# Designs tried in a protein design run: designed miniproteins, single chains, continued (3). Part 65

Each design is a single chain, and the fold is of that chain. pLDDT is the mean over its residues in the fold that is shown.

## One batch from the design tools (miniprotein)

Design m10239
Fold by ESMFold2-Fast:
Structure m10239 (fold): chain A 60 residues (1-60)
Amino acid sequence: SIEKKVDEAKAQAIEYMKNGDLKSALKVLEDFRKWLDTQVSPKEAQEKYFEIIREVLASL
């Protein structure tokens, strides 16, 4: 499901950021965004992506 992919991407990005690996964290988020663009409309992809970014930042 999309929700499972969201949770996996958030967990991986948070782990990389906590380890100081910002490049890997950004790559996880960019790869996820590219996948999301194939699953939903551009507007929905943008909205979900920004929501995920906010949640990742809130976890730091």
Scores: mean pLDDT 83

Design m10240
Fold by ESMFold2-Fast:
Structure m10240 (fold): chain A 87 residues (1-87)
Amino acid sequence: MSEEEKALELLKEFRKKLEEAKTKEEMQNVIDEFAKKMGELNLSDELEKIFLGLLTRVRDGIDRNESIEKIVEIVEEEIKKFEEALK
């Protein structure tokens, strides 16, 4: 499996785990685990920039007490950007 395929699978797992999170603490733990796993991958500068943008948007949303549904929407938008960058 390529680094890009691993990153896309981690993004999909991240979205699923966020949908299952019931508290702000659970969402923060899911983000921290995702960031750690993504940081273990050798991504291109373009993909790394998209990933860092995703982390910033998601963390900002949680800090603003956005709903889980809104946080999942942010992740879905960033997954789309990531998939587009792979083409």
Scores: mean pLDDT 81

Design m10241
Fold by ESMFold2-Fast:
Structure m10241 (fold): chain A 78 residues (1-78)
Amino acid sequence: GKEALEEVKKLVEEAKEKLKDPSLTEEELEKLAEEVTKKVTELVKGSELTEEQQKEVLRLAAELGKLIAERKEELAAK
């Protein structure tokens, strides 16, 4: 699972960098969330993750999900 965890960390970091773009639309935010979720799910499927690695993946996914949700709320407030 180490390689899968490192790829998840990379995907989350890349998504966080994309979230720094103030011009992102709600549709682009939803697409980003879907693409990250799909890639993370594929990396976790068939990977023997330890309990600690699983907790790390869930924590990273939760942090990213919160950032995307906050950005969507900011756009809805326009």
Scores: mean pLDDT 78

Design m10242
Fold by ESMFold2-Fast:
Structure m10242 (fold): chain A 106 residues (1-106)
Amino acid sequence: MKKFIEIAKEVAREVTEEAKKRLSPEEARAVGEAADAVVLAMQAAEDEEGAYELLKKWVDGLKRDNPEVTEIAVKAALETAEKIGEKADKEKAEKIKKLIEKAAKE
């Protein structure tokens, strides 16, 4: 669906705006970056290795640079994937959720 990217970006924006209302600026930024990483991974979802590398690079960078927000960012990534799945593609969302969980494990 040509609108898949539009839906994914809209969900990422909604997750980011909601985070800004409830979280600290640093946590809200981490949530926004997590949502964007999920959008990129979903665009690459037909290439499971490529999608995993995108998510792993994001998680590894987060653990290195901002370890305190890693937990909230991973939770936001899973929530973003779930919401995109509800609106556009449930099977793709489930696949990306598993890759997020795998990338979050050391």
Scores: mean pLDDT 82

Design m10243
Fold by ESMFold2-Fast:
Structure m10243 (fold): chain A 62 residues (1-62)
Amino acid sequence: SEYRYIATADRGTELHDRLGVEKGDDLGTVEEVAERLGISVEGARVILELAEREGIVEKVPA
């Protein structure tokens, strides 16, 4: 992926709950998030895109 995702909140997604994500944490690329959660790349993309729309994560160049 050309982009990484950074947490902009201390809570609000399964990433926060399952991986102990805090504000400012680098979540990685879509592919890395999929691996960390044990889900499909498509599933990780949906989660990250929804979180970005809610302002919970920020998409930055990788």
Scores: mean pLDDT 79

Design m10244
Fold by ESMFold2-Fast:
Structure m10244 (fold): chain A 63 residues (1-63)
Amino acid sequence: SPQIDSLRQQSQSLHDKYKSLSSQSRTASSNGDTVTSKSLNSQASSVSSQLDTVGDQLASLLN
């Protein structure tokens, strides 16, 4: 299904983005950059919420 393929690609892209943001947040925290770390953590939380939405859409299409 093109819709399932699209959602799987979105899920993969969001997972990659989450990993990148989490890595950057840890680096910022390690360097004492609390402002950047909090911003990146907030962005990672937003991406996590988007992953939940995509997961729910996939579950709805797959049962």
Scores: mean pLDDT 87

Design m10245
Fold by ESMFold2-Fast:
Structure m10245 (fold): chain A 80 residues (1-80)
Amino acid sequence: GPVEAARAGGEAAASGDPAKIVAGVLTVLGAALDAALAGDLEGALAALRAGVEAAEAAGAPATAIETLRKALEGFRKNPL
């Protein structure tokens, strides 16, 4: 589901490989976008939260974590 995909993406964002960091961030955003476009706004929010938490726990770069946090905050303010 979107939460599992986002968790994996957040973990990948902590990779030492810049390409994998970018792919990890995009995986979190893509999982949330797919859920939102399917009408699952709760799933989209849960995916963004899971991606942020996984990236922080895995020690992802500050820029990656900030990008995901901004997406989460933007969605929380404008979920419709």
Scores: mean pLDDT 85

Design m10246
Fold by ESMFold2-Fast:
Structure m10246 (fold): chain A 57 residues (1-57)
Amino acid sequence: MTPDEVRAFLEEEAKRTGLSLEELVAAVAPVLGKRPVERVSRAELEEAIARYLAEHA
């Protein structure tokens, strides 16, 4: 994904889930911090968000 695609995806997820953008950034930070964003898939970001939600349920 491009940086703009990641930003747009997180903004859409914030609206869909009701979470703040800051919480979603924190949820995906471990994935984005390990490699260039262009090598990160949408599925990996979705998995990171799901894991974050499971830990805070």
Scores: mean pLDDT 76

Design m10247
Fold by ESMFold2-Fast:
Structure m10247 (fold): chain A 78 residues (1-78)
Amino acid sequence: SIDGKDVAIFALDTGDASKEEVEAILDRALALPEFKAAAPDARYSVTLIKGGAIVTLETPAGTLEAVLAIVRATFAEA
């Protein structure tokens, strides 16, 4: 973690989704009112792997579990 921020690195099963499709789902998650309230100015990066993606997510300190729940829910609905 850097001052005032938490960093998560996690894997998502995204099947055959492109990087652009994964980023579109992440952009939807970050645009949700509950995400914006919990983690203003959160940032991400995506690396595709076989059958999924590795996501690095930077959030304000103490918000990590809430924002991970929102991200996972958004991918489950996609």
Scores: mean pLDDT 78

Design m10248
Fold by ESMFold2-Fast:
Structure m10248 (fold): chain A 62 residues (1-62)
Amino acid sequence: SAALAAEREALQLEVVRLVTAMQKAGEEIDLDAAIAAIREALARTEVSPELRADVEAALAAL
């Protein structure tokens, strides 16, 4: 659906923004807390299994 596609794009943008901010801030960012917040947001959002798997893989690579 168009609504689900918009949620997917918004979630992808937020994940990219958070990862970029964490990389730029280095050790000033609590990485574990940031990952937990992303996972909590993902749990509240109905997204495709493929997008969820991609996000989880990206978080695991951090």
Scores: mean pLDDT 69

Design m10249
Fold by ESMFold2-Fast:
Structure m10249 (fold): chain A 85 residues (1-85)
Amino acid sequence: SMREMAEALAYGATLVALEDPEARELFLKEYEEALADPSLSEEMKEMIRLARELLNRPLSEEELEEMREAVRRLERELEERRAAA
C-alpha cells in the first residue's frame, strides 16, 4: 500500500541518517521545508512528522530491527517489479 511504502521510505531515510550526520542535517531541513508547504496533504505531513520524530529521539534495538525489515520488504518488492519488467 502507499502508506506502507511511505513508512518504509521514512525508515530507510532514518537508517541512512543514523550513519551519516550530513544526511541527517539535510533530511531534517527538507522535512521542515515540506511541513511549511501549504499545498502538502495532511497524510503526507503525517509521514514527514514520523520521519522527523525518528531522527529526534533515541531508537530501541527492536524499533531499528522493525525499520530494517520494512526496508528489506520494500527492496524485495522493487526488485520483483524490476525483474518483471
Scores: mean pLDDT 80

Design m10250
Fold by ESMFold2-Fast:
Structure m10250 (fold): chain A 64 residues (1-64)
Amino acid sequence: MSPAEKAAKAVIELAKSDDDFVTREELEKAGLTGKELDNAMRLLDTNGDGKIDVATAKAFLEAT
């Protein structure tokens, strides 16, 4: 599983609702580490704000 796919699944699991987002810090607490986070954020943090939207994570998993 790619780091981005792992992060996308974690975002969906950690999110409180479909309109939510998950921060880098929440993903670190979920067990993702430096290189995995850097790769996942590069692919899924499309607006560069340090957060991954649930909608973006779902779209990524659907496309993959």
Scores: mean pLDDT 75

Design m10251
Fold by ESMFold2-Fast:
Structure m10251 (fold): chain A 106 residues (1-106)
Amino acid sequence: DPRLEALAAEARALLADIRALQATGASRAQVLAQIDRLVDLALRVMAEAEKQGDRESVLRAIGLVLRAIGLRIQLELQPDVDLAEVLAELIALAEELLRLVEELRR
């Protein structure tokens, strides 16, 4: 499916970009941008899972969105939060999103 192949490529690019930020350091604005990017990708993956009737994958995608939004709220409410810890959690979410897309590709 070309749509799922494109989403998998976008998820790999997202993961690579977040890992680069973890290695070089990141601003708060850069971390927020990657969270927003993960939310957008997870919602698009959810839509593809819905088209397949895969309710488990829909719920997994919703879980990723909720966790990413939680990180965004934490960043906005806590000005001295450790950005390295947020990036580590964001990497874990991006890895889970990539696995979900690869499972949907068939």
Scores: mean pLDDT 89

Design m10252
Fold by ESMFold2-Fast:
Structure m10252 (fold): chain A 82 residues (1-82)
Amino acid sequence: GPVEKAGKIGEEKAIKLGPGGGNAMTAARIAVLEVGKELGASEEQMKKAAEVAADEAGRLGGGPSAAATGARVGAEYLLELL
């Protein structure tokens, strides 16, 4: 589903960007924005969900697992807005 897809995209993007909290946050944001576009979410909904994803990834500290978890949390939040 959308949550699992966001997690996989976030993990893949974080692997390509490299280590660090900032890279994990960026990867999680990108994952939620990609999934949100596929779901037909508004720019406002995508922005809010991407911020949730990035904040969670940053809280976890970095790496592909942090990005994947942040992306899943952001995608779950996005689905609640739809």
Scores: mean pLDDT 90

Design m10253
Fold by ESMFold2-Fast:
Structure m10253 (fold): chain A 86 residues (1-86)
Amino acid sequence: MVSKGRALIAKIILLLAERPLTAGELAKEVGASRSAVNKALKKLEDSGVVKRDKKTKKYSLDVSEEEKERYVEISKLILKAYEEEK
């Protein structure tokens, strides 16, 4: 069973793998509340997976190229599992 929070984190990782985004841009793209996105981003930042630029307020993946590929693959699998749960 994939939790709603885990699915949100997966969507955020996939978007940040494409380009840096603010929390507001992420909330708009994933269709979630700003509060839910901020909570997910804090968990990812606390885990060292993402970083926030203080000037632009944009988040980006803070992992090696090899780890980025792994996170993208896992995130795709999580979203696929989430969509299959009815």
Scores: mean pLDDT 80

Design m10254
Fold by ESMFold2-Fast:
Structure m10254 (fold): chain A 88 residues (1-88)
Amino acid sequence: SPGEARELTIAGFEVLAAGGEIEVARRLDRDAAIRELQAAIRHLQATIKRLDALYARSEDPELRAELQRLRDRAQALLKEAQAELARL
């Protein structure tokens, strides 16, 4: 539906924003980097939960495929942020 497509688009921007937060964290001092990475982790976890809920209620196979792709991207960024935080 148009509403589901909008939710997917918003989630896509949220995932891109989290990727940017991780990149910014690499240029910050240690304490600021820790706070930024923790924020990115929380944002990605919230976005993944929302994508999972949308996937569960959608009957559109094309939308479900796009949601799965975005979830995989968000999960990869979550692992990246967690690995960066573990190195600090």
Scores: mean pLDDT 88

Design m10255
Fold by ESMFold2-Fast:
Structure m10255 (fold): chain A 84 residues (1-84)
Amino acid sequence: SMEERIEALAETNVKLYEMALQVEKPGYKLSEEEREELLKLSKAMNTVARTLGEQGKDEEAIKEMEKLTKLSVEEALKRAEEIA
């Protein structure tokens, strides 16, 4: 379903952000600060998915979530707030 696609996109984008921080590099571990940034990004994506999904704008939700993955965490949070 479209809802499942939105959820999968959110999970994928969190994982991509973790990879960008080299968390999958042997011996690498997330700092507390890095963990907080990942949680903020995940919450931003979930807010966008829920808000636009509740309006029946599932395709727009996917596009906006994809945009968040290309932004800094600060910019992603601001964009999610503007959509909510």
Scores: mean pLDDT 67

Design m10256
Fold by ESMFold2-Fast:
Formats: C-alpha cells, structure tokens, sequence
Structure m10256 (fold): chain A 89 residues (1-89)
C-alpha cells in the first residue's frame, strides 16, 4: 500500500538523520530520531536502521560497528555507539 511505502521512506529518512546528527556529535538529536524509529512498525523500523547503516557506511564506519549499533535496543545507547563509531571512522 502507499501508506506502507510512505512509512518505510519516512523511516529510512529518520535513520539517515540520526546518523548525520551523531556524526556531528549531537547525541541528543540522534537519540530522539532513534526513539522515533523504535516506535515505528517493524518494516518501517527496519528501513530506519537501513538508512542509518547507509549513512554510516558512506562515512567509513565498519560493518562490525554498524552491526553493534543496529542490534542495540536502547535508543540512548545506540546513539552513543553511533557517535563513537563516527569518531573512529
């Protein structure tokens, strides 16, 4: 459905925004976007994590760090891991 496609596109964009915020050291904004992603339906949430992973890969973050971040269930901890991963990239 179009609503489902829109949810997945919006989720992907949220994930990309979370990664960009974390890359700038803005953990609070990254945490807020991750909280939004974790509240989404499963497919939209997965799209959000994919958007986050895509931006992280573009910045040179390792697949090992990406796997740790997308497996983290706490938005605050995920945002902290994401910031640290960008600092290592």
Amino acid sequence: SMERVQEEVDGFALGAKAAIAASNGDVETAEKYLEEIFSLPEEARDAGLAGLAAVARMAGVSQEDIDKIVSEKDPKKAAELLKEAFERA
Scores: mean pLDDT 86

Design m10257
Fold by ESMFold2-Fast:
Structure m10257 (fold): chain A 57 residues (1-57)
Amino acid sequence: SMEDIQFKINLLQIVKGALEVVRDRALARGRDDLAAQEQAALDQVQAEIRQLQAQLA
């Protein structure tokens, strides 16, 4: 349902926020390797959010 899709988007937005914090901490600690891995995960979550949002349009 549309409500289930919106709920999924809301959960993914929370995950996105958590990944941004972890990425930023890795960058602050000079862990560019970990920051790149977290950025890749973040990009995947952002792509999934966009795909789900497109289903609501």
Scores: mean pLDDT 90

Design m10258
Fold by ESMFold2-Fast:
Structure m10258 (fold): chain A 85 residues (1-85)
Amino acid sequence: RPEYFTEEERERVLKALDEAIKKAKELGASPETINLLENVRKLVEEGKLTRDEAAAFLEIIHAIAKLSGEREVAKLTGEVADLVR
């Protein structure tokens, strides 16, 4: 029923999340935003998130970053959400 990542898709998503986390740190993202991104990465790595769940969590992080005024981090998180879905 729920659509989980294939092994190939999971590797691509993990690489995209690693790059997004690195860029978020370079942009001075809050520790809270970084921790949320790292938690999504861990759950994807462990095979615990469906594609839709991963996208939903990333959209929530996007909204939090946007509300916090972290515009560039919000854009990055939204782009990863679009890639995942």
Scores: mean pLDDT 82

Design m10259
Fold by ESMFold2-Fast:
Structure m10259 (fold): chain A 81 residues (1-81)
Amino acid sequence: MSLIEGVIELLETLAEHYASQGREEEAALLRELAKRAREMAEQGKSIEEILDELVREAERRGADPLVVTTLRWVRREALEA
């Protein structure tokens, strides 16, 4: 499994978790981020470009701090590998 596929799966899993708690707005945002990551991967964008965009969009839209922190951590790990 590629790193970006893992990130998409993580975002979709978190979206399902928030939806199960009745937090549909947070779930919708996470599904939008997963869709954007998939679209960027289909366009041939690098893992660095995809992760930078996901972090920026999550911060811009006021995503849960756990989501932002997780994406920043994944980005740091990807860039150091």
Scores: mean pLDDT 81

Design m10260
Fold by ESMFold2-Fast:
Structure m10260 (fold): chain A 95 residues (1-95)
Amino acid sequence: SAAAAEALLAELSADPEAALAALRAQTLAQLPGLVEEAVRLGLADRETAEWAQVAAEYVVLRPGVETLQYADDAIENRDEEKIEEMRAFIAAARA
């Protein structure tokens, strides 16, 4: 809603570092639930849904066009080496 967007902008203006960290944490926390829902609804098999979660976490932690292209390529081509590289980055970034 417009009210939610205005509230987010107000929080970002008051403490942008804390607001962005909270938004990032909230986004990452939602991903496992989305994986379970996608599998339950038959939108993806479990492996594909889990790989999509890795790609989403990677993009959230390292935003950029090149990061999006890398993640998309890894999922589309089922590139296990790229998935492992994304997992390693996520582990390091969250340590």
Scores: mean pLDDT 76

Design m10261
Fold by ESMFold2-Fast:
Structure m10261 (fold): chain A 85 residues (1-85)
Amino acid sequence: MEREKRIQELIDKLKEIHKLQSELMAEGDALRKNPGTPEQIAALGEKARELQELIDEFNIERGKYGLTVEELEKLAEYSKELHKK
């Protein structure tokens, strides 16, 4: 039960990381095409730092359960298919 709950928390965290990575890449691409203000650039840098910290924490936690990112992604896909019904 505890292990299953922690695996679900890791799946949720992986989804959050993917969402934040996509948002950060989109913001970075926009700033490359149209230069932003120094404040916007600083804010993007801070978001990148926070995302890296989240990734580091996630890797430590998943390592405790011997799970690869691929295995967690497969479990997330399986869970998503079950919830479609």
Scores: mean pLDDT 76

Design m10262
Fold by ESMFold2-Fast:
Structure m10262 (fold): chain A 76 residues (1-76)
Amino acid sequence: SMAKQQAALKELLETGELAKKLLEEGKITKEQASRMVLATVEANKPYLPDDVVEALLAAARAGDLEKAIAIAREAL
């Protein structure tokens, strides 16, 4: 469903931006920020194209929050 895919991408964008904000405020570690994105990808995996999932997982594992946000934004 396109509607479910759009909702999944929006949740990923919002989670990535929240993780970045919390990291910048010193409220969480880089590892915790990456786990937030990874957990959101896993929860939304059935609604996302495989290529998008692979790119998001790679960015999150690298701790690259800006890249994860960009991937979600571009796919939205």
Scores: mean pLDDT 87

Design m10263
Fold by ESMFold2-Fast:
Structure m10263 (fold): chain A 95 residues (1-95)
Amino acid sequence: MEEELRKMEKEFRERADKVNERMATLSEEEKAALEKRLTPEIEEIMAELKPLAEEALKTGDEELKFEVKKKLYEAIKRVIDKIEAWIEEIEKAKA
């Protein structure tokens, strides 16, 4: 549902801001390690979604555009969940 996507988008923005603040407390090595772990996850997501997004743009299929957006937001939320968990583990190890 479109309302669910709007909630996910707002949560994504808020959580991303908090993640960025927390990442500012990490060492450059820890940041680089997190980024390296994220790169293949992002590449896999883009490989799956890019053909669908291109088809949606080419055909103007609004239902396909909605499905692509939903899948993208679900994937982004999953990635943020992983980042938050990894940051929490790093913070706890330093406590």
Scores: mean pLDDT 77

Design m10264
Fold by ESMFold2-Fast:
Structure m10264 (fold): chain A 95 residues (1-95)
Amino acid sequence: SIDDELQKLLEKFLELSKTNPSLARKILEAALKTIFDIAEENNDTDTLLQVGDISRYFWLTHDVATSGERLFDLILTLPDSHKQKVIDTIKKELS
């Protein structure tokens, strides 16, 4: 399922935040941009505010792991079609 794939990607992301933080940061930034673009297209103010909060937290702390956990929590609240777009973005950065 999509949620099973998201869980596996979260585990991989958290490991990358320790072993390859530069790649984890690129994944975080790409996924945040994908969610921002989707939320903006749909006038989804609540999701835009959450993306802004995660981006601001990351900008202030440089804490990739905690920012990533917040990001995946946000992804899990999205419709499956939007979840798939974010999964595709993450997989592209991993390729």
Scores: mean pLDDT 90

Design m10265
Fold by ESMFold2-Fast:
Structure m10265 (fold): chain A 68 residues (1-68)
Amino acid sequence: GFKLSGGMLSGPTPARVGDIVEAMIEGVRTKVRITRQLGTYDNFQIVEGVVVGGSDLVNKRAVIGQPL
């Protein structure tokens, strides 16, 4: 499936499954519901989620890096 990539702008740190975070995805500010943890890399939490608002990317999956 198509996956977007981006970075977190604001939200709980660390993010947990079910949290809604604000992220910059493909240059667009959007809201993402976290659906799973992918791991930790270089003091970043890597999570996967689904876009729930803020852009025309609603229902697309995204991978997001969040500073820990």
Scores: mean pLDDT 75

Design m10266
Fold by ESMFold2-Fast:
Parts: C-alpha cells; sequence; structure tokens
Structure m10266 (fold): chain A 63 residues (1-63)
C-alpha cells in the first residue's frame, strides 16, 4: 500500500511541478492534497489550478 502511495505522490508531483516547482503533494489513504503558492496573475492561477487537477487525477488513478 505504501509503495502505491509513494508512486502516486511522485507522479502527481512531477505534473504539478511542470507548472510550479514549489508544488507539494501529500497522500493519506484516499485523500490527496496538492499545494502551491498562489500566483499574482489570474490567468496563471487558472493554468495552475488545471495542472493541479491533472496531478490529483493522476495520483487517484495510481492509488
Amino acid sequence: MEERQRRAREEALAIAQEVDPRAEVEIEGDRITVSVPAPADEEALRRQLEALRRALEAARETL
């Protein structure tokens, strides 16, 4: 179980870091949390949120 969670975290982190290298991913059971600093630009925020959604989805599929 821990190995699957580790793999999911690494995969989600790679996707999130494509947009913001400061991104962090935490997985606890079926709960996945992705954290990034808020950008100043609204367009950048939208792109960041979409990347985080993709990271979250990849982690859920790997779990």
Scores: mean pLDDT 71

Design m10267
Fold by ESMFold2-Fast:
Structure m10267 (fold): chain A 78 residues (1-78)
Amino acid sequence: GTTLSLEEAELLRRAAEYIEENGGEAPVSEVMRRTGVSRRLLEQAAANGLFEIEDGVARPAPGAAAALARAVEEMRAN
């Protein structure tokens, strides 16, 4: 699987939460501007099944925001 740093996991969690708060899909460019996630990191997460990207629009996979929040909490506990 993809090895995420704490910073990368936090950025992806913010991206997933932002998209869910905005109806479950958002343009990649908007997600980048609003959350600070890079296109590269978002595409890497999509390649690992955490997001779907189609025609420049990103959607979190079911449970992705919760899974990323849990990963962030576990990383902070170490």
Scores: mean pLDDT 84

Design m10268
Fold by ESMFold2-Fast:
Structure m10268 (fold): chain A 102 residues (1-102)
Amino acid sequence: DIIEVTEDTTITPENAGGNIFIVKPGVKVTVEAGVVVNLGQGPFSGATLDLGPGATVVLEKGAIVLAPGQKEKWYRTKETVEIVADSGAEAAERILPHTERV
């Protein structure tokens, strides 16, 4: 489903599956450890994050991220990372140095 995120929310294993989260500007989304998120476009079996300008993304240590343009390459966060970004591509560029390849 497509979910508009207009207030701070947490993505858990229970609410992540197959949903596209449109994160509005100035809103914070926290991704729990073990949750798989796509920062690119399109349908995905985990959570997809469509970041508005100035949205905040918090990836807890152990979250797994698929960056835009990296369809089969998965990265696990080695530490909790908090990013304010204007796009998923910018968020991925800033998050990836804090990850390891899965």
Scores: mean pLDDT 76

Design m10269
Fold by ESMFold2-Fast:
Structure m10269 (fold): chain A 91 residues (1-91)
Amino acid sequence: MIPRFHVKIRFLDDGRIVVESDVLSPETVEKVNEILQSAPPSARLIDVMNKAAEEIPVPEAAAAVRMSGLASATLGDIDPEAIRKRKAELA
């Protein structure tokens, strides 16, 4: 069975990204957050999220993390309009 998204991605005011999940083990969440914290704000979000997703053994959670990378080009250059357009194109 494929449950709905179980991963929440938050952007902190200081530029850091934090992943929260009720599906992932605490160890996996820690590894993912370590990868996200090691990346500078100018890093490409898609590269960082794809690398973090490789540490996630749950396919649906990994897909959610990768999808977040597709919505934004860089950590410091998030465009809400691009996210809306992407959603329309994927529908």
Scores: mean pLDDT 61

Design m10270
Fold by ESMFold2-Fast:
Structure m10270 (fold): chain A 70 residues (1-70)
Amino acid sequence: MPSWEERVLQLVEEALPGDEEVISRVREALATGDKEETFGLVYRLLREKGFSRSKIFDVLERMEQAWLES
């Protein structure tokens, strides 16, 4: 039963494999139910890790699709 939360966590894990600190922070944000805060957090984390804007926007687009399908 993959929820949108599980899909987001999978997407972040694919982008940053083995980064448990990032995964934990994203999981905490998802638990609040604040979608905008979760999107903002993922954007900031990927920026901090040196991802290009195009890669960040690809991740955020897939997150938005997961949220809309939930």
Scores: mean pLDDT 80

Design m10271
Fold by ESMFold2-Fast:
Structure m10271 (fold): chain A 100 residues (1-100)
Amino acid sequence: LSEETKKLIEEFFEEVKKILEDESLSDEEKVEKVRELTIEFAEKIKDESLEEQKEAYDEVLLEMQKLYEEAPEEKKETVEKVFKVIEEILNEFNEKKVNE
């Protein structure tokens, strides 16, 4: 995984954490904002090799798993919903690349 891709992943998670910690947002609004961020992230890496994209995907899922495990019980449901939307979008982008 390149240093540029690692930086994009770090920036992505800084924004996800900000959204999750924003008490003014509903769970539905948090999911929608993370969906938009994940699409933007996937678009930034779409021109990378399939191997690089897969490694970035795996790193994102690993980081989400850590975030879920570290979350307080009352926040785990929201983190799980956000994790699901990230997984769906990244899988969709990976399928498009394979079918081209």
Scores: mean pLDDT 76

Design m10272
Fold by ESMFold2-Fast:
Structure m10272 (fold): chain A 95 residues (1-95)
Amino acid sequence: NEDELKKIRDILKKFRELLENTPEGEVSEELVEAAKEVTKIIQEYQELLLKKNNGELSKDEIEKLEKIKKIIDELLTEEELVMAGAIAERAELES
């Protein structure tokens, strides 16, 4: 659904903008929350990939999954995805 894809794009874009504008060695609460949201999207995407591999997704759902992949690939690098996971994990360990 287009609203869901827009929400994903907005979340990834916000994380990227916060990452670019955060001084080296500083991690704001906003950056931590954005990193957690990105990590959640990646986990949900991985769960959908497993459902696709098991034949549990419709053709329309598969097309949505491919659109989500394109949004992730367009907005974040592999290194930025790893950074999001590391920031989210660190916040969890310090809590």
Scores: mean pLDDT 80

Design m10273
Fold by ESMFold2-Fast:
Structure m10273 (fold): chain A 68 residues (1-68)
Amino acid sequence: SEEVNKLAREFFRALEEGDFEKAEELFEKLYEIDPVVARVAAWDAYQYLKDIDKERAEFAKKLLEKAK
């Protein structure tokens, strides 16, 4: 859905900006709507950021590990 895609983009933007509180809120909202898409979004963010920004990558990984 467009709403799910919008939340995933806003989640990634919050991570890029270093707004970890907003990133976690957006991840939790995405997870409530579609846990599969939420996990994919966090994994994609981790893969993209792991060689660019260690702190942002680790935060994305933490969200992914917290998701069941």
Scores: mean pLDDT 84

